# Designed miniproteins, single chains, continued (3), part 97

Each design is a single chain, and the fold is of that chain. pLDDT is the mean over its residues in the fold that is shown.

## One batch from the design tools (miniprotein)

Design m11374
Fold by ESMFold2-Fast:
Parts: C-alpha cells; sequence; structure tokens
Structure m11374 (fold): chain A 83 residues (1-83)
C-alpha cells in the first residue's frame, strides 16, 4: 500500500538523520559542524528523493517527506549547537 511505502521511506530517512546526528556530535568545532551539515544535507535529500522514486511515491508525498527531513536535520543541528 502507499502507507507501507511511505513508512519505509520515513524509516530510511530516520536512519540517515541518525547518522547525521552522530557525525555532527563528533565534530570538533561549530565551524566544522556547520561545514559537515552543509555537505551532508544535500546528499541526504538526494537519497530520500531517489528512494521515494524507487518506491513509486507521488511527488507531492515525496516533497512533504523532504520538507520534514530538512526541518528535522536543522533541529538536530540547532540542538547540538545549543550545548
Amino acid sequence: SMQERLLALVEHAERLLLELEKELKAAKSPEEMQALYQRRLPVIVAEVRERAARLGLPPEVTEKVVEAVVAQANAILQQILAE
């Protein structure tokens, strides 16, 4: 079903965001962390889009997941920077 395909995409995106969080936490400075974020985010978005296409999800659904992924990635960055 579309719901099962959407869930699979969300679970994949959550794993990518968990990897991003670990990499950001390992950064030695705020500058390194921001550079890493700028480098990794476009790759994560591209992987989410590619997976959505392989799952046959409509563009409207894909864009909503991408919006959520970008928002969550930014929230992770801001939380770590607030340490």
Scores: mean pLDDT 89

Design m11375
Fold by ESMFold2-Fast:
Structure m11375 (fold): chain A 55 residues (1-55)
Amino acid sequence: GSEIEKLDEKRYLVKTPYGEFLVEGGKVTNLETGQVIEIPLSAEEAAELIVKHTE
């Protein structure tokens, strides 16, 4: 079970059983590890992708 919280028009917080992720257009940050992943998706598309991988 993962949850998406909209922070503003371009940012989402994705809470997963594996940690929390800050999602921005083109960039995903793992808030537990500080790891940054560049991804050529909108913030909304990237947030949905994380949820699908953490179901």
Scores: mean pLDDT 79

Design m11376
Fold by ESMFold2-Fast:
Order: C-alpha cells, then structure tokens, then sequence
Structure m11376 (fold): chain A 74 residues (1-74)
C-alpha cells in the first residue's frame, strides 16, 4: 500500500509532467519518447494503487492518460 507521503509525491510528480506536456503542446512541440515513457510508468503505478488515491490524483492520472492518447493520434 501507499503512505500518505507517497501519494503526495506521486501527485506532485504526475502534476509536474502533465504541466510540462501542456506547455510543450502550447508551444507546438511534442514531448520526447523518454517523457512519454515516464508518464506511462507513473500512470501504471497509479492504476495499480488506485484504491489509495484521492479523487484529485485520479483526475490528474486520467488527464495524463488523455495527453498520451492525444500524442498517439498525431
């Protein structure tokens, strides 16, 4: 199971990567393959621990999933 501190750290990390991906999109740039892989690994970790996540963290994870889906459509 995840501790409260681990949940907070996961939220901060996912949030930072989502923010970076949004900034890149606003500049007309695509995230690197490395950034995409890191986002996918965090999403996988979050989904495996979904029972410990707040609704806010779950929304951030879904947003990350949507960003990756959008990248795959381009």
Amino acid sequence: GMSDQQVVQLEIHIGALVSLARILESLGELPSDDLVRKMQRLIDTANQNSQYLSPETQRTVREAQQILRDIRQR
Scores: mean pLDDT 79

Design m11377
Fold by ESMFold2-Fast:
Structure m11377 (fold): chain A 66 residues (1-66)
Amino acid sequence: MEVERVTLTKHPGINLGTGEIYPVGETLLLENVRITEDGMIYGTDARTGNPVLVGADGVEIERVEL
């Protein structure tokens, strides 16, 4: 299964389904990643299927195969 590995380096992320905050230093596995014109990244948490929002400033993104 192909996912984007997103590592948070400057800003926390948020799970929009649960309200869970992902701290700086966390690594997320996201499907269907989209970068918006306002510098936000939207994706789907591969584990839970919930939508996730992170800031595009201060992330590392790598496509990985699981």
Scores: mean pLDDT 78

Design m11378
Fold by ESMFold2-Fast:
Structure m11378 (fold): chain A 57 residues (1-57)
Amino acid sequence: GAAEAQRAGREAARAAGADEESAEKSGLGTMNAAQSGMSVEAAARLGGWQGREGALA
């Protein structure tokens, strides 16, 4: 759901070394993309949050 997408985006951004403000923006972007019909994984990838060995691999 939207909350899962927001959390996934924030955690991916933090794992990549982003600050809290950037992590929050990443979470909101992932949530918005997921609500447009994307899976949480696809939304996180679209935001550039592909961590090496992330949940998307």
Scores: mean pLDDT 63

Design m11379
Fold by ESMFold2-Fast:
Structure m11379 (fold): chain A 100 residues (1-100)
Amino acid sequence: SAADKANQEKLLEFLKKKAKEAIEKGDDLLLLGLLIQTSSLSKEYQQEFIDFVKEELEKRKELSPVQQRVLDIINSNSDPDEIIAQIADIYQELMQKEKA
């Protein structure tokens, strides 16, 4: 419905704002979590968010190792579902390291 589309667009705008903040602060876990959260959106909005994250990462002079891995995954995959799945793998890897 038009209301569902408007709600997804508002969520997308919020996620974009939070992703930019996470990238600027080097909050790698938040960035990965935001990418994973887009699995609830339509593929069109998932792609728009992935494109936004790619553009924000490409604007940076230096990337964290996790930010570089995210950019490499985005550049190596055309399917949003495959990108999100690989991002989830990185998220689980980092969470396991914190439990050590």
Scores: mean pLDDT 86

Design m11380
Fold by ESMFold2-Fast:
Structure m11380 (fold): chain A 80 residues (1-80)
Amino acid sequence: SKRDQINAVNNASTSLWHDRLTELLDAGVISEDQAGAATREFQERQTEINQQFMAGKLSPQQALQQSQQTIDQIVARLRA
């Protein structure tokens, strides 16, 4: 079902986000406030991807790829 597919994408994306965020926090690259703001941005963009998937505009693979690109973009900004 579409729900099962998007849940799998969301679980994979959330796991990747937590791994990336933990590395940045453990390395002292970002503050907890920056981590909170970045997580809100990730969640907002993930909601947009979910909406596009439910509208039939994205395949599960495309949704996962866009989620990964979003994470990479946020992480790159936090490292700058």
Scores: mean pLDDT 88

Design m11381
Fold by ESMFold2-Fast:
Structure m11381 (fold): chain A 59 residues (1-59)
Amino acid sequence: PSAEQLEKAREYYEQAVKAFAAHDFKKASEYFRQTAELTGNKRYGEAAETLEKMAEKRK
C-alpha cells in the first residue's frame, strides 16, 4: 500500500473502533472491510465478516 492508502486505512480503522464501541456492528464491519482493502491485511477482513454476522444474528 502507498502512504496515502495507509493514512486512509488508519482513518477507517478509527471509525471502525468508534462504531464498535457504539455497538453499530454494521458500520464497524464496513469500516474494517475498507481497512482490509486498503492494507491487504486479511485480519481486518475477518473482523468485518465477524461483525457483519453478529449484526445479522437474531433468533
Scores: mean pLDDT 78

Design m11382
Fold by ESMFold2-Fast:
Structure m11382 (fold): chain A 92 residues (1-92)
Amino acid sequence: MIPEVELEVAMVRLVAAVSRLVLEKNPTEETAREAAELLISTAKRSEHKEAQEEAAREAERLAEWLEKQGNLKGAEVLRKAAEEIEELAREK
């Protein structure tokens, strides 16, 4: 892998990991919205499709976890973020 792609993918994974930690402590729709905004922003700053695809996967993973926790609104926000990020990846 090109070091630049590796760095962008690592940044996405770190953002997702931190978002998960915050959501575990404060599982609110507001926190889910903040996590979604961070993942979308990180994807928009990425020049590589692989990093954008990773961001979409991480958003979906957070949405599935929130749904299992009963946070349906939070899950909806993260799923919409994943769809938006996937669209960004397809623009390449």
Scores: mean pLDDT 83

Design m11383
Fold by ESMFold2-Fast:
Structure m11383 (fold): chain A 65 residues (1-65)
Amino acid sequence: HMIREDDSFENVLEKLREAARKAGLSDEEIDALVETLRNQRDLYGEEAAKEAARAVFDALREMLE
């Protein structure tokens, strides 16, 4: 699945978890990544956190292609 502009932050995180798992990250690494992104949302707002999550997703997707 691709990230869409209309995806919620939680939908972006769900897609990111799936991409990270396919890229071979451990459950512990995925949980740490998601926690970091949730903390970014709390500190800097949803738009900034979605942008960061999108960049991470794009990097993980590149590893799979």
Scores: mean pLDDT 78

Design m11384
Fold by ESMFold2-Fast:
Structure m11384 (fold): chain A 117 residues (1-117)
Amino acid sequence: AAEEAERGAEEAREGAERGDGPRAGLGAAKAGNGAEKAVRDGGGDSRAVVEAGVGAGLAGIGAGVAKIGGSGEAAAVGGEAAAEGARRGAKLTGSEEAKRGAEAAEEAARAAREAAE
């Protein structure tokens, strides 16, 4: 779960290094999904899982829009939403793995924003 978020952050960084906003956005969406799983695996109740899940869903939508439109902005916005939701979910669980997943999602969101600019 947190390891999946860390892999997503790596993909987002690779996308940013190439100036590829849609690729960085896909990495951010993967990091958001991994962070959501870490919240769920960390004993997150329905509230914590919803917080992380809504953000991860928005990151997926943003990555899709960016892929179609060629603009990284939607992906960056979605990645930022995923990081915010994961951070809130991790705070509600108190889980170290959930916190690690949220930190990876925040790193991925920063890379997606860098690629969008």
Scores: mean pLDDT 76

Design m11385
Fold by ESMFold2-Fast:
Formats: sequence, structure tokens, C-alpha cells
Structure m11385 (fold): chain A 97 residues (1-97)
Amino acid sequence: MTLAQRLAAEGKTPQEVADAIVAAAGPGVKRHAIILYKKGYSKEFIDKAVDVAADTLAEGLSPEAREAVRAGLQKMADEGIKLYKEGKADEFLKELA
């Protein structure tokens, strides 16, 4: 049983379910965005990877909840790329070690 399925069973709103998924998966998405961007992958490729991740994490959820998950994960990916451009990516990666 996924976190999303558990929260939906508890009567949480689509936004509350999406917020919980983004809180759990967001740091990992941010980290992967930094790694991919550092390796020379395009923002378009990273954005597509975020969309695939949102489809997987929001499987069985409403379209509203899925879009909220995608938007939250996209924000995390964008923040990761920004940290890399600002030379702060190594500091963030140390906090995850």
C-alpha cells in the first residue's frame, strides 16, 4: 500500500495527498535534478523526467492530485538546478549524507 493510497483512505484532500508525496519525494527529485544538470542533461530532459516521476508517484490518484504532485516536484527540480548554477549544490548534497 503506497503513502498516497493510505492518505486517500484516511480522507485527505487531493492537495494534502500531493503535499505529502512532494515532502517525501521532493528532496530526491532535487538531488537527481542537480546530478543530471551537472552531467550536461538539458532542462527539457529533466522536466520530462519529473513528469514521468509524477505519473509513477500519483498512480491511481485524481488528475488534480497528479497535477499538484507534478507541480511540486517540478519546483524541487528547478530549485536543484538553481543551486547548481549558484555553486551551492555541494552544500545541499552534504546535508543529505
Scores: mean pLDDT 78

Design m11386
Fold by ESMFold2-Fast:
Structure m11386 (fold): chain A 100 residues (1-100)
Amino acid sequence: MQSILETLKKESPEAYEYYLKAQEYLKQGKYLEALNYYTASGFLASAKLAEKAGVEEAARIFKEGAEYLKNHKLSEEEIRKLNEEVLAATLPAMDAAAAA
């Protein structure tokens, strides 16, 4: 079983860098900045998985979400809503592609 971090390093180096940035912000007590980078890291990793699965529309939505988060202008509630909307729009198509 491959670890999530090993998968991030291999599949999306950019997502891994955002993960490291999130950890740096956590060490500084900057929890909102850390949350933004963690969420962006997750979106970039998911975009790579969507690309590999051939779900280009899902990959685009994940990338757009990550770019929006990069600006650190979102509150915790806004980040939660964005994450819920992005996952609701993308996961059913990705699950269907994975099952095919």
Scores: mean pLDDT 76

Design m11387
Fold by ESMFold2-Fast:
Structure m11387 (fold): chain A 90 residues (1-90)
Amino acid sequence: MEEEARRAAAELDADPSLAEEFARHARELARALVEEAKRTGRLEEAIEGLRRALEEARLLESVATGAAKEAARAAARAFEEALEELERAK
């Protein structure tokens, strides 16, 4: 896991446009997961998935630098907000 996070961080640091796209994609994914969970009623499954995604984003942030670190932080924030929304929906 950590080696995979380091490789991802290196790729994102090498290309700031990829870092921005990563952050954008994470926000879109978080929103889609919230909407799907509310539509299907699978709140607990979505919450568990988002917790894992948040842990991965935080791991990436811990090993990343520069643009990759900011992108990972933005992704973590999006997953945190999605988790809060689903927990409120219970």
Scores: mean pLDDT 80

Design m11388
Fold by ESMFold2-Fast:
Structure m11388 (fold): chain A 72 residues (1-72)
Amino acid sequence: AEKAAEAGREAAEKGGGRASGRETAEAMIQAGVDPDAAGLAATRGLILAGSDVMSAEQAAEAGREGARRSGL
């Protein structure tokens, strides 16, 4: 869970404080999250953000949700 949240946060920080759904999902997958869980968590994160991009905190929460869906 922590590694996926960190990966999401870092993706947003590298993007100037914002991460796309794709960037967030890719970061989660690199942290060990299942690709299907990563895609669903990133999509949910964008819906909750009301935006096509997520802040560092929103990307971290999406990463945590992705890990949770993967049983991590």
Scores: mean pLDDT 79

Design m11389
Fold by ESMFold2-Fast:
Structure m11389 (fold): chain A 84 residues (1-84)
Amino acid sequence: SDNLITVVSDQTTTGLNNAAQATQQSMDAGMTIMPDVQTLVDTYKGLNPDSGSQVQSLVNQAQNSTDPSTATNYLNQAAQIASS
């Protein structure tokens, strides 16, 4: 239903923004820690295959980044797509 798609998009957007914030906070602590968001991405992609593939690609880029600032940027980009 349209309501389910909206709820999943909102939850995915919030989860990705929270992961970006946590990644930024880990940088402030001198660490490189990114929370696991795969379950949110999988759920979103199941309902939104095209945008979900782009979200997955950006999350993969965040995971492959050694720089927390770069990882945060990719997670924020993924959240913007999920919010659309």
Scores: mean pLDDT 80

Design m11390
Fold by ESMFold2-Fast:
Structure m11390 (fold): chain A 95 residues (1-95)
Amino acid sequence: SVQDKLTQLIQSRDRLMYLLKTSSDIDKIVEAGNDLLKKAKEVYKVGDEELREDVIQELEQVYKLFENLYKETGDPRFKEMAEKIKETIEEMKKS
């Protein structure tokens, strides 16, 4: 259901936020970002217009988060994750 997919997206976001507070493992943080992006795409495919707009807004926040992590650390893995999120947002906005 739409609600089940939304719950999975919320859980993936909570995992990402938890790792950002508790972990310095960049690979785990990037993996959590990739899982969030996957879950966001799943919600977008089944969501109505309002839910699709909410997904885009959430991805814009996550994009800024990874952009900021890149600015703070200089680690290219964060830049690659930010660009992947940005590309997904641009593709969603064209739909």
Scores: mean pLDDT 89

Design m11391
Fold by ESMFold2-Fast:
Structure m11391 (fold): chain A 75 residues (1-75)
Amino acid sequence: AERLAQLAQQAADYAKSQGNEEAAKYAQQAADLAGQPQPDKEEIARQLAKVLVLMQGLSEEEALEAARRLVEAEL
């Protein structure tokens, strides 16, 4: 949980530095959720998927699959 929150926070900081404020917002929401004592894995995956769509140009389905795999690996 802590590592996923740190990675999501780093992604938010990076997106903001690149001028992608919408992606930064979703990455920040994922970091906040991952930092909760009982993190909602599906909601974290949904927020991270939005970041992947905005920053990597993935389809919503591809982004959600990738985000779910990341959440499962880190939580």
Scores: mean pLDDT 80

Design m11392
Fold by ESMFold2-Fast:
Structure m11392 (fold): chain A 95 residues (1-95)
Amino acid sequence: DLLAAEEELFAELAPLREELLGTDGRESMLALLERAVELNRERNPLLAELARFQVAAANRDLAEMEREIRRLEELGAEPEILEELREALEELRAA
């Protein structure tokens, strides 16, 4: 259940939340996203891969973003979600 994973994520990230509110640090955001991947890996494969896509995006790893979109498609992610991720990838390429 997603709620249990969210509660664990909230507790795990509580120390970083205060720091993140005082800074726009990329490293703090990456640490939060990496923790989300770890906590969701076995509970919801779609959510775990979505979090990995966000980590790749934060790292500007376009090749990994493309691989994660493919993995999400293989896991049965809805076309509408895949479209949003592809748009994010193209926006990052343009930036």
Scores: mean pLDDT 66

Design m11393
Fold by ESMFold2-Fast:
Structure m11393 (fold): chain A 97 residues (1-97)
Amino acid sequence: KKYEEAAKKLRELAERAEKVDPTGGLSGLLRDIADALEKKDEQKVATLSTAFMLEASLARMAREHPEEAKRWGIEHLANPEVVELADEAVKVIRELY
């Protein structure tokens, strides 16, 4: 039930992500995590969650350091709506552990 609840929340966040990230990268990753949670594939959940948390950290860094973000080629992650949504998803993922 804990995994099912988290999967539902991540799917809702994925739908919101489609509106703020037209590339679909964020929404796709959130759906993949939700699918892994529904299948109770703990290894896949851990792997995808780790990748997502690293991406969320980079988005926050890009927002705080826009000139460095341009140098690193990650300025596209500095979108405030993306950062906010990523932080909400991180909270859901952290509830699993």
Scores: mean pLDDT 77

Design m11394
Fold by ESMFold2-Fast:
Structure m11394 (fold): chain A 82 residues (1-82)
Amino acid sequence: SILEEVTYAFENSEVSPVLRVRVAKMKDGEVTDEVSVSIDMSKLTEEQKEELKRLLAEIEKALREKDYEAAFKYVEELGKLA
């Protein structure tokens, strides 16, 4: 899951410090809406890293529930950490 990938990145010193998150809504095989953000994790405080993990959990939950509006909102909130 997206949370497991982020946890792995934080625990592995050889992983790139830049996290890329992309959420796309698909219809009939076409991308209708998309939001993306890139975050340099090396510049985040511990509080910002916890907020990042929280927002990623909310994105995963929203996508599981097919709530694309909520998922896009949380990706935009991630952009405020960059």
Scores: mean pLDDT 69

Design m11395
Fold by ESMFold2-Fast:
Structure m11395 (fold): chain A 73 residues (1-73)
Amino acid sequence: VAEEVAEAVRRRALEEGLSEQAAEILGEMARAIANGIVFSDDEIAALAEMAGISPETLRRFAEWARELAERLR
């Protein structure tokens, strides 16, 4: 489940035109979320900065990762 969620999020990020670095960071975030990790607002801001995207974009991908993980269980 976690691997499938991570790969789906990474692929979608690339399809939306985000960088390979951003896609990789979002994929690992999605893997953590699928494993039950909850990110704080500070952690979301830090991940968004590392990925070179807005916190709003990161939150959108985080929400989708949660929905995917729920559906695949």
Scores: mean pLDDT 80

Design m11396
Fold by ESMFold2-Fast:
Structure m11396 (fold): chain A 60 residues (1-60)
Amino acid sequence: MPALTDEEKLILRTYKKLREEGFVTYADIAKAVGKSVATVRRILRKAEELGLIKLEKVPR
């Protein structure tokens, strides 16, 4: 189902993989995918709204 673009899906997949390896920050995800922190946060919130993920509190 085309709820996300291919680029947004890549960001979501990267987030899931990094979370399986440990707790990660938005900055770590942004660096891994070559996007801004703001873009990563927007896309992950969109994925949460679609019921694809649950967002966790980022580290302090």
Scores: mean pLDDT 71

Design m11397
Fold by ESMFold2-Fast:
Structure m11397 (fold): chain A 97 residues (1-97)
Amino acid sequence: STIDEKIEKIINEELEKIEKKIKSLYPDEQEQKRLIAIARFLLGSAALMKKLGYSKEEIIEAVEKLLEEEGVPEEVKKIILEAIEKIYEKMEKLEKE
């Protein structure tokens, strides 16, 4: 659907920004791949949770728990959480149009 295409674009734009930041912070290619894979999964999962009617607070709590369990560095946790907040806000605006 047109809305789903717009959501995918929002996710991909935020993921591209995350990939650039991770590559600048971490020279190790295996760590880059790990962190980018986690980010991709979490951004997609957050968008899906919002579609299913979960609140921003519920989504953030679930994401923070997984970031802790995966041993994600604090700098990357902040980057991912900020991206999820932006995705949530952009999706909210789409629902009002």
Scores: mean pLDDT 87

Design m11398
Fold by ESMFold2-Fast:
Structure m11398 (fold): chain A 100 residues (1-100)
Amino acid sequence: SFEEELQKKLEEILKNMTPLEQELARLLADGLLEQAQAQYDPETQRELLLEALEKLPGLIKELRETEGEEALRDAIFALEAARAGRSVEEIQAELERRRA
């Protein structure tokens, strides 16, 4: 199934990541899957999701190397808060407090 293919690809990219990078990667993958399922036909979903997953390790590494581990933690917080139904305004206010 496509879900099995996605899971296999996700586990493959996670093998060389730190625990913090793995947490961010899983949250990003979940969000990408939800977005693709809401907006695209199954063929387009598969193509876009596999392409996005292939890019995740490089993007996460670049974020860590340029902005540090705090940027990974901020991204994890924002994604989890959004999943919990918090508003963009509430998330931004909390991120500003965390940086103060």
Scores: mean pLDDT 79

Design m11399
Fold by ESMFold2-Fast:
Structure m11399 (fold): chain A 89 residues (1-89)
Amino acid sequence: LTPEQEAEARAALLLIQGYVALKYGSDEEVAKTAEKIAKEANTLPDDLAVEVARHFAELAKRYGRPDAIEAMLKATTNPAAKKAIEEAA
């Protein structure tokens, strides 16, 4: 895989992990996973970081997990990704 393809694969895996945690996880597991996803997304190219943040916030809202949105927002350092979370929440 090229670095670009590896970044896309990482973004996809983060969203899969987020989906599983939001649907099946305890509140503690969801918060830990949200923080992990935010930290890993901070290392992605901006476009992918924004997409991961937006989709995770949309999923968290759909599954009624506001604490996950808060945890991700606190751990997100990319300003564009942070704005995407706030807009999707």
Scores: mean pLDDT 84

Design m11400
Fold by ESMFold2-Fast:
Structure m11400 (fold): chain A 70 residues (1-70)
Amino acid sequence: SKATAERVIKEIEEGKEDVIKRLKESGFSEEQIEIAKELIEELIEWLKKNPDTSVDEIQEKLAKLFEKVN
């Protein structure tokens, strides 16, 4: 739902700096950190364009993005 997408966007935007800091502290490379930043931005833009998306669709998108940073 739109409310779900808006909530997830807010959580990602508020949490992204902490996530990036933790990745750096965990020994991820500068290249991996830049990929993570790009994927976070891609997810936010996708959610903004798809406000009526389902929870299942958000979870699938998150799973695909997570795989790219491992």
Scores: mean pLDDT 73

Design m11401
Fold by ESMFold2-Fast:
Structure m11401 (fold): chain A 73 residues (1-73)
Amino acid sequence: MEASPVSKAALSAMNLLIENGKATIGEIAEKAGVSQSTASRALKRLEAAGAIERLPGKPPVYRLSADTAAILA
């Protein structure tokens, strides 16, 4: 199994979004134990895959996409 920092950040992002519904890059980085740059890369990968979506704001907030949330419900 791939245990790269980006993959760890992606799993932590999904878990945090399932628990809290929304998360920032900083919260995901702290949960995964990675840098904000690594967390940002993981979030961009998940967004490109359609698993999550970015909400407008400063800082930007991420959530599960409607399709992903429906699968996990």
Scores: mean pLDDT 76

Design m11402
Fold by ESMFold2-Fast:
Structure m11402 (fold): chain A 64 residues (1-64)
Amino acid sequence: MEEEKREKAVEALQWLAANPDRPITLDELAERLGLSKEEFEEIFKKVAGVTPEQAIAHLRALAA
């Protein structure tokens, strides 16, 4: 994977971990990174091995 794509995915994961209780949509998160929802989902899945929805669910469960 390209370093730039990896960095964006890691940044998104770190942001989600810091804000697990935030009511944020995937569209908003992708836009924050300058990506479309589809692009973000592709990159995130390649880096993390799970979809952004699954990662958010896991972090939310940790915060709940």
Scores: mean pLDDT 71

Design m11403
Fold by ESMFold2-Fast:
Structure m11403 (fold): chain A 70 residues (1-70)
Amino acid sequence: EKINSLPSEEAKELLVKLAKSKDKKKQEEAVELAYNLKDRKVAEEALKTAAKSKDEGVRELAILKYVEKE
């Protein structure tokens, strides 16, 4: 799916939902999609959500991508 083609509100809802998923792969997908998203505000919200994951690898990835995107 072309995440950058979605309205900002819909993209935010989708990415936050993926980041809050119990599936590690979906949480990692949320981080990748957020990193490549042109809407900085939506990307930051998704990355912050993933940084609160109970999976250490997902948290580390989200923090690194958040810093890189800034």
Scores: mean pLDDT 76

Design m11404
Fold by ESMFold2-Fast:
Structure m11404 (fold): chain A 68 residues (1-68)
Amino acid sequence: SMEELRERFERLVKEGLELSKDDPAMQAAVRALADVGERALAGGDLQTYDQVMHGLETLIEQARKKNE
């Protein structure tokens, strides 16, 4: 459902921002993906949504490795 897609998107954005609080470049990248994701959800563009989710997951993985 769209509600489940939004909930997952919001969780990844929040996690990305929390993990990148001391990394302005990564925080900017998360915010840029968040903006694209909001537009994709508003327009029902599931292909762009999937690309955004993959991008957020990649940034989160990189941030976690950096914070180890």
Scores: mean pLDDT 86

Design m11405
Fold by ESMFold2-Fast:
Order: C-alpha cells, then structure tokens, then sequence
Structure m11405 (fold): chain A 65 residues (1-65)
C-alpha cells in the first residue's frame, strides 16, 4: 500500500520524520511527505491525495511538522 503525510508548519524535516514513522508502523511500500503552511492547505492536500490515490492512507501532522 501507499501512504502520505501532510505536515502543518512548513517543516520538511519533521514531515519527513513523520513519513518514516508511518512507513515503519504501517509497513507501507512508500510514504510521501508534504509540508504545508496552514491547516486549510493541509485539508486541501489530503482531499486531493485521496481523490488521486483512494487506496492510499493519509495522515495529518501538526505542530512543527
């Protein structure tokens, strides 16, 4: 399966760390990481990702992610 992580706070490193954790915990074949500035943008990215890859799991990270 594929997975994606959207991190709020524009921290690409923290978002990448979340993606690695998700990959380790879920056993996903690949995990994409998307850092964004706002929760509104995060919600938009999650909806877009789910429409493009409905079989993939998506996660929202907050804080410094």
Amino acid sequence: MKAGVVGVGSDADATAELAERVKAETGADGVGAVPVDTEEEARKRLEEGKKRMPDAEFYLGGGDA
Scores: mean pLDDT 71

Design m11406
Fold by ESMFold2-Fast:
Structure m11406 (fold): chain A 96 residues (1-96)
Amino acid sequence: MEERIRELIEKLAEILDVPVSFLEAQINIRTNDIIDSLGNTYKVEDLEKFLEKLIEDAKKKNPYVYIFFGLASKIPGYEIKDYKKEAEKAVKYLLS
């Protein structure tokens, strides 16, 4: 379980073009907690399944994955006027 989750975090980091340590600061493998760019913490029942969903959404350049981790600047031509509101939408979408 932990080994597979680490592999998924590494794959997600590669797709998002961030260091693995960046995602390790946002994802707690022991508690299944994830932290958004605003510092809010969310518990995920199935972290492996959640990370697989994030990887598929990131491959499609879904802005919500980038917004969740505070990486919206990595999306070419993407501008956010109300970051908090868009971050809340990203959480609702990803945790659905």
Scores: mean pLDDT 81

Design m11407
Fold by ESMFold2-Fast:
Structure m11407 (fold): chain A 81 residues (1-81)
Amino acid sequence: MSKEELKEKARKLAEEVFELANKIIERSKDLKVQLEAAVIEVKAAVILSLIDRMSKEELEEAIKELEELRKELEEKLKELE
């Protein structure tokens, strides 16, 4: 995968994570759950702002972290119904 392909993948994943975190904040009535989702939302926003400055290795690490966060948020969103 090229550096440009990694940037595009990281950007899309970060946008997905941001949107999922926002949905959890809106759907959850539990302050702790909302705060945990808000931290993830901020992290995704920071990654989005840094993507253009990242090395190939940093992009690969960011993608792995974002994939794990997306999975956690998808599981949490299913529990909220």
Scores: mean pLDDT 85

Design m11408
Fold by ESMFold2-Fast:
Structure m11408 (fold): chain A 56 residues (1-56)
Amino acid sequence: SDLERQQVQQQADQAQAQADALNAYIKQNPDAPQSVIDEAQRLQQEADALRAQAAS
């Protein structure tokens, strides 16, 4: 349904915003712990998967 598609898109946008914020932090902090780098990658993958789901 259109409503479900919109909800998934909003979740994708939220995950992307979180990934972008962490990537900005990593750029400013080259000593960022591996857990922060892993979380940024996880959120980016989540955003990509949700966008693909919304496009289907």
Scores: mean pLDDT 88

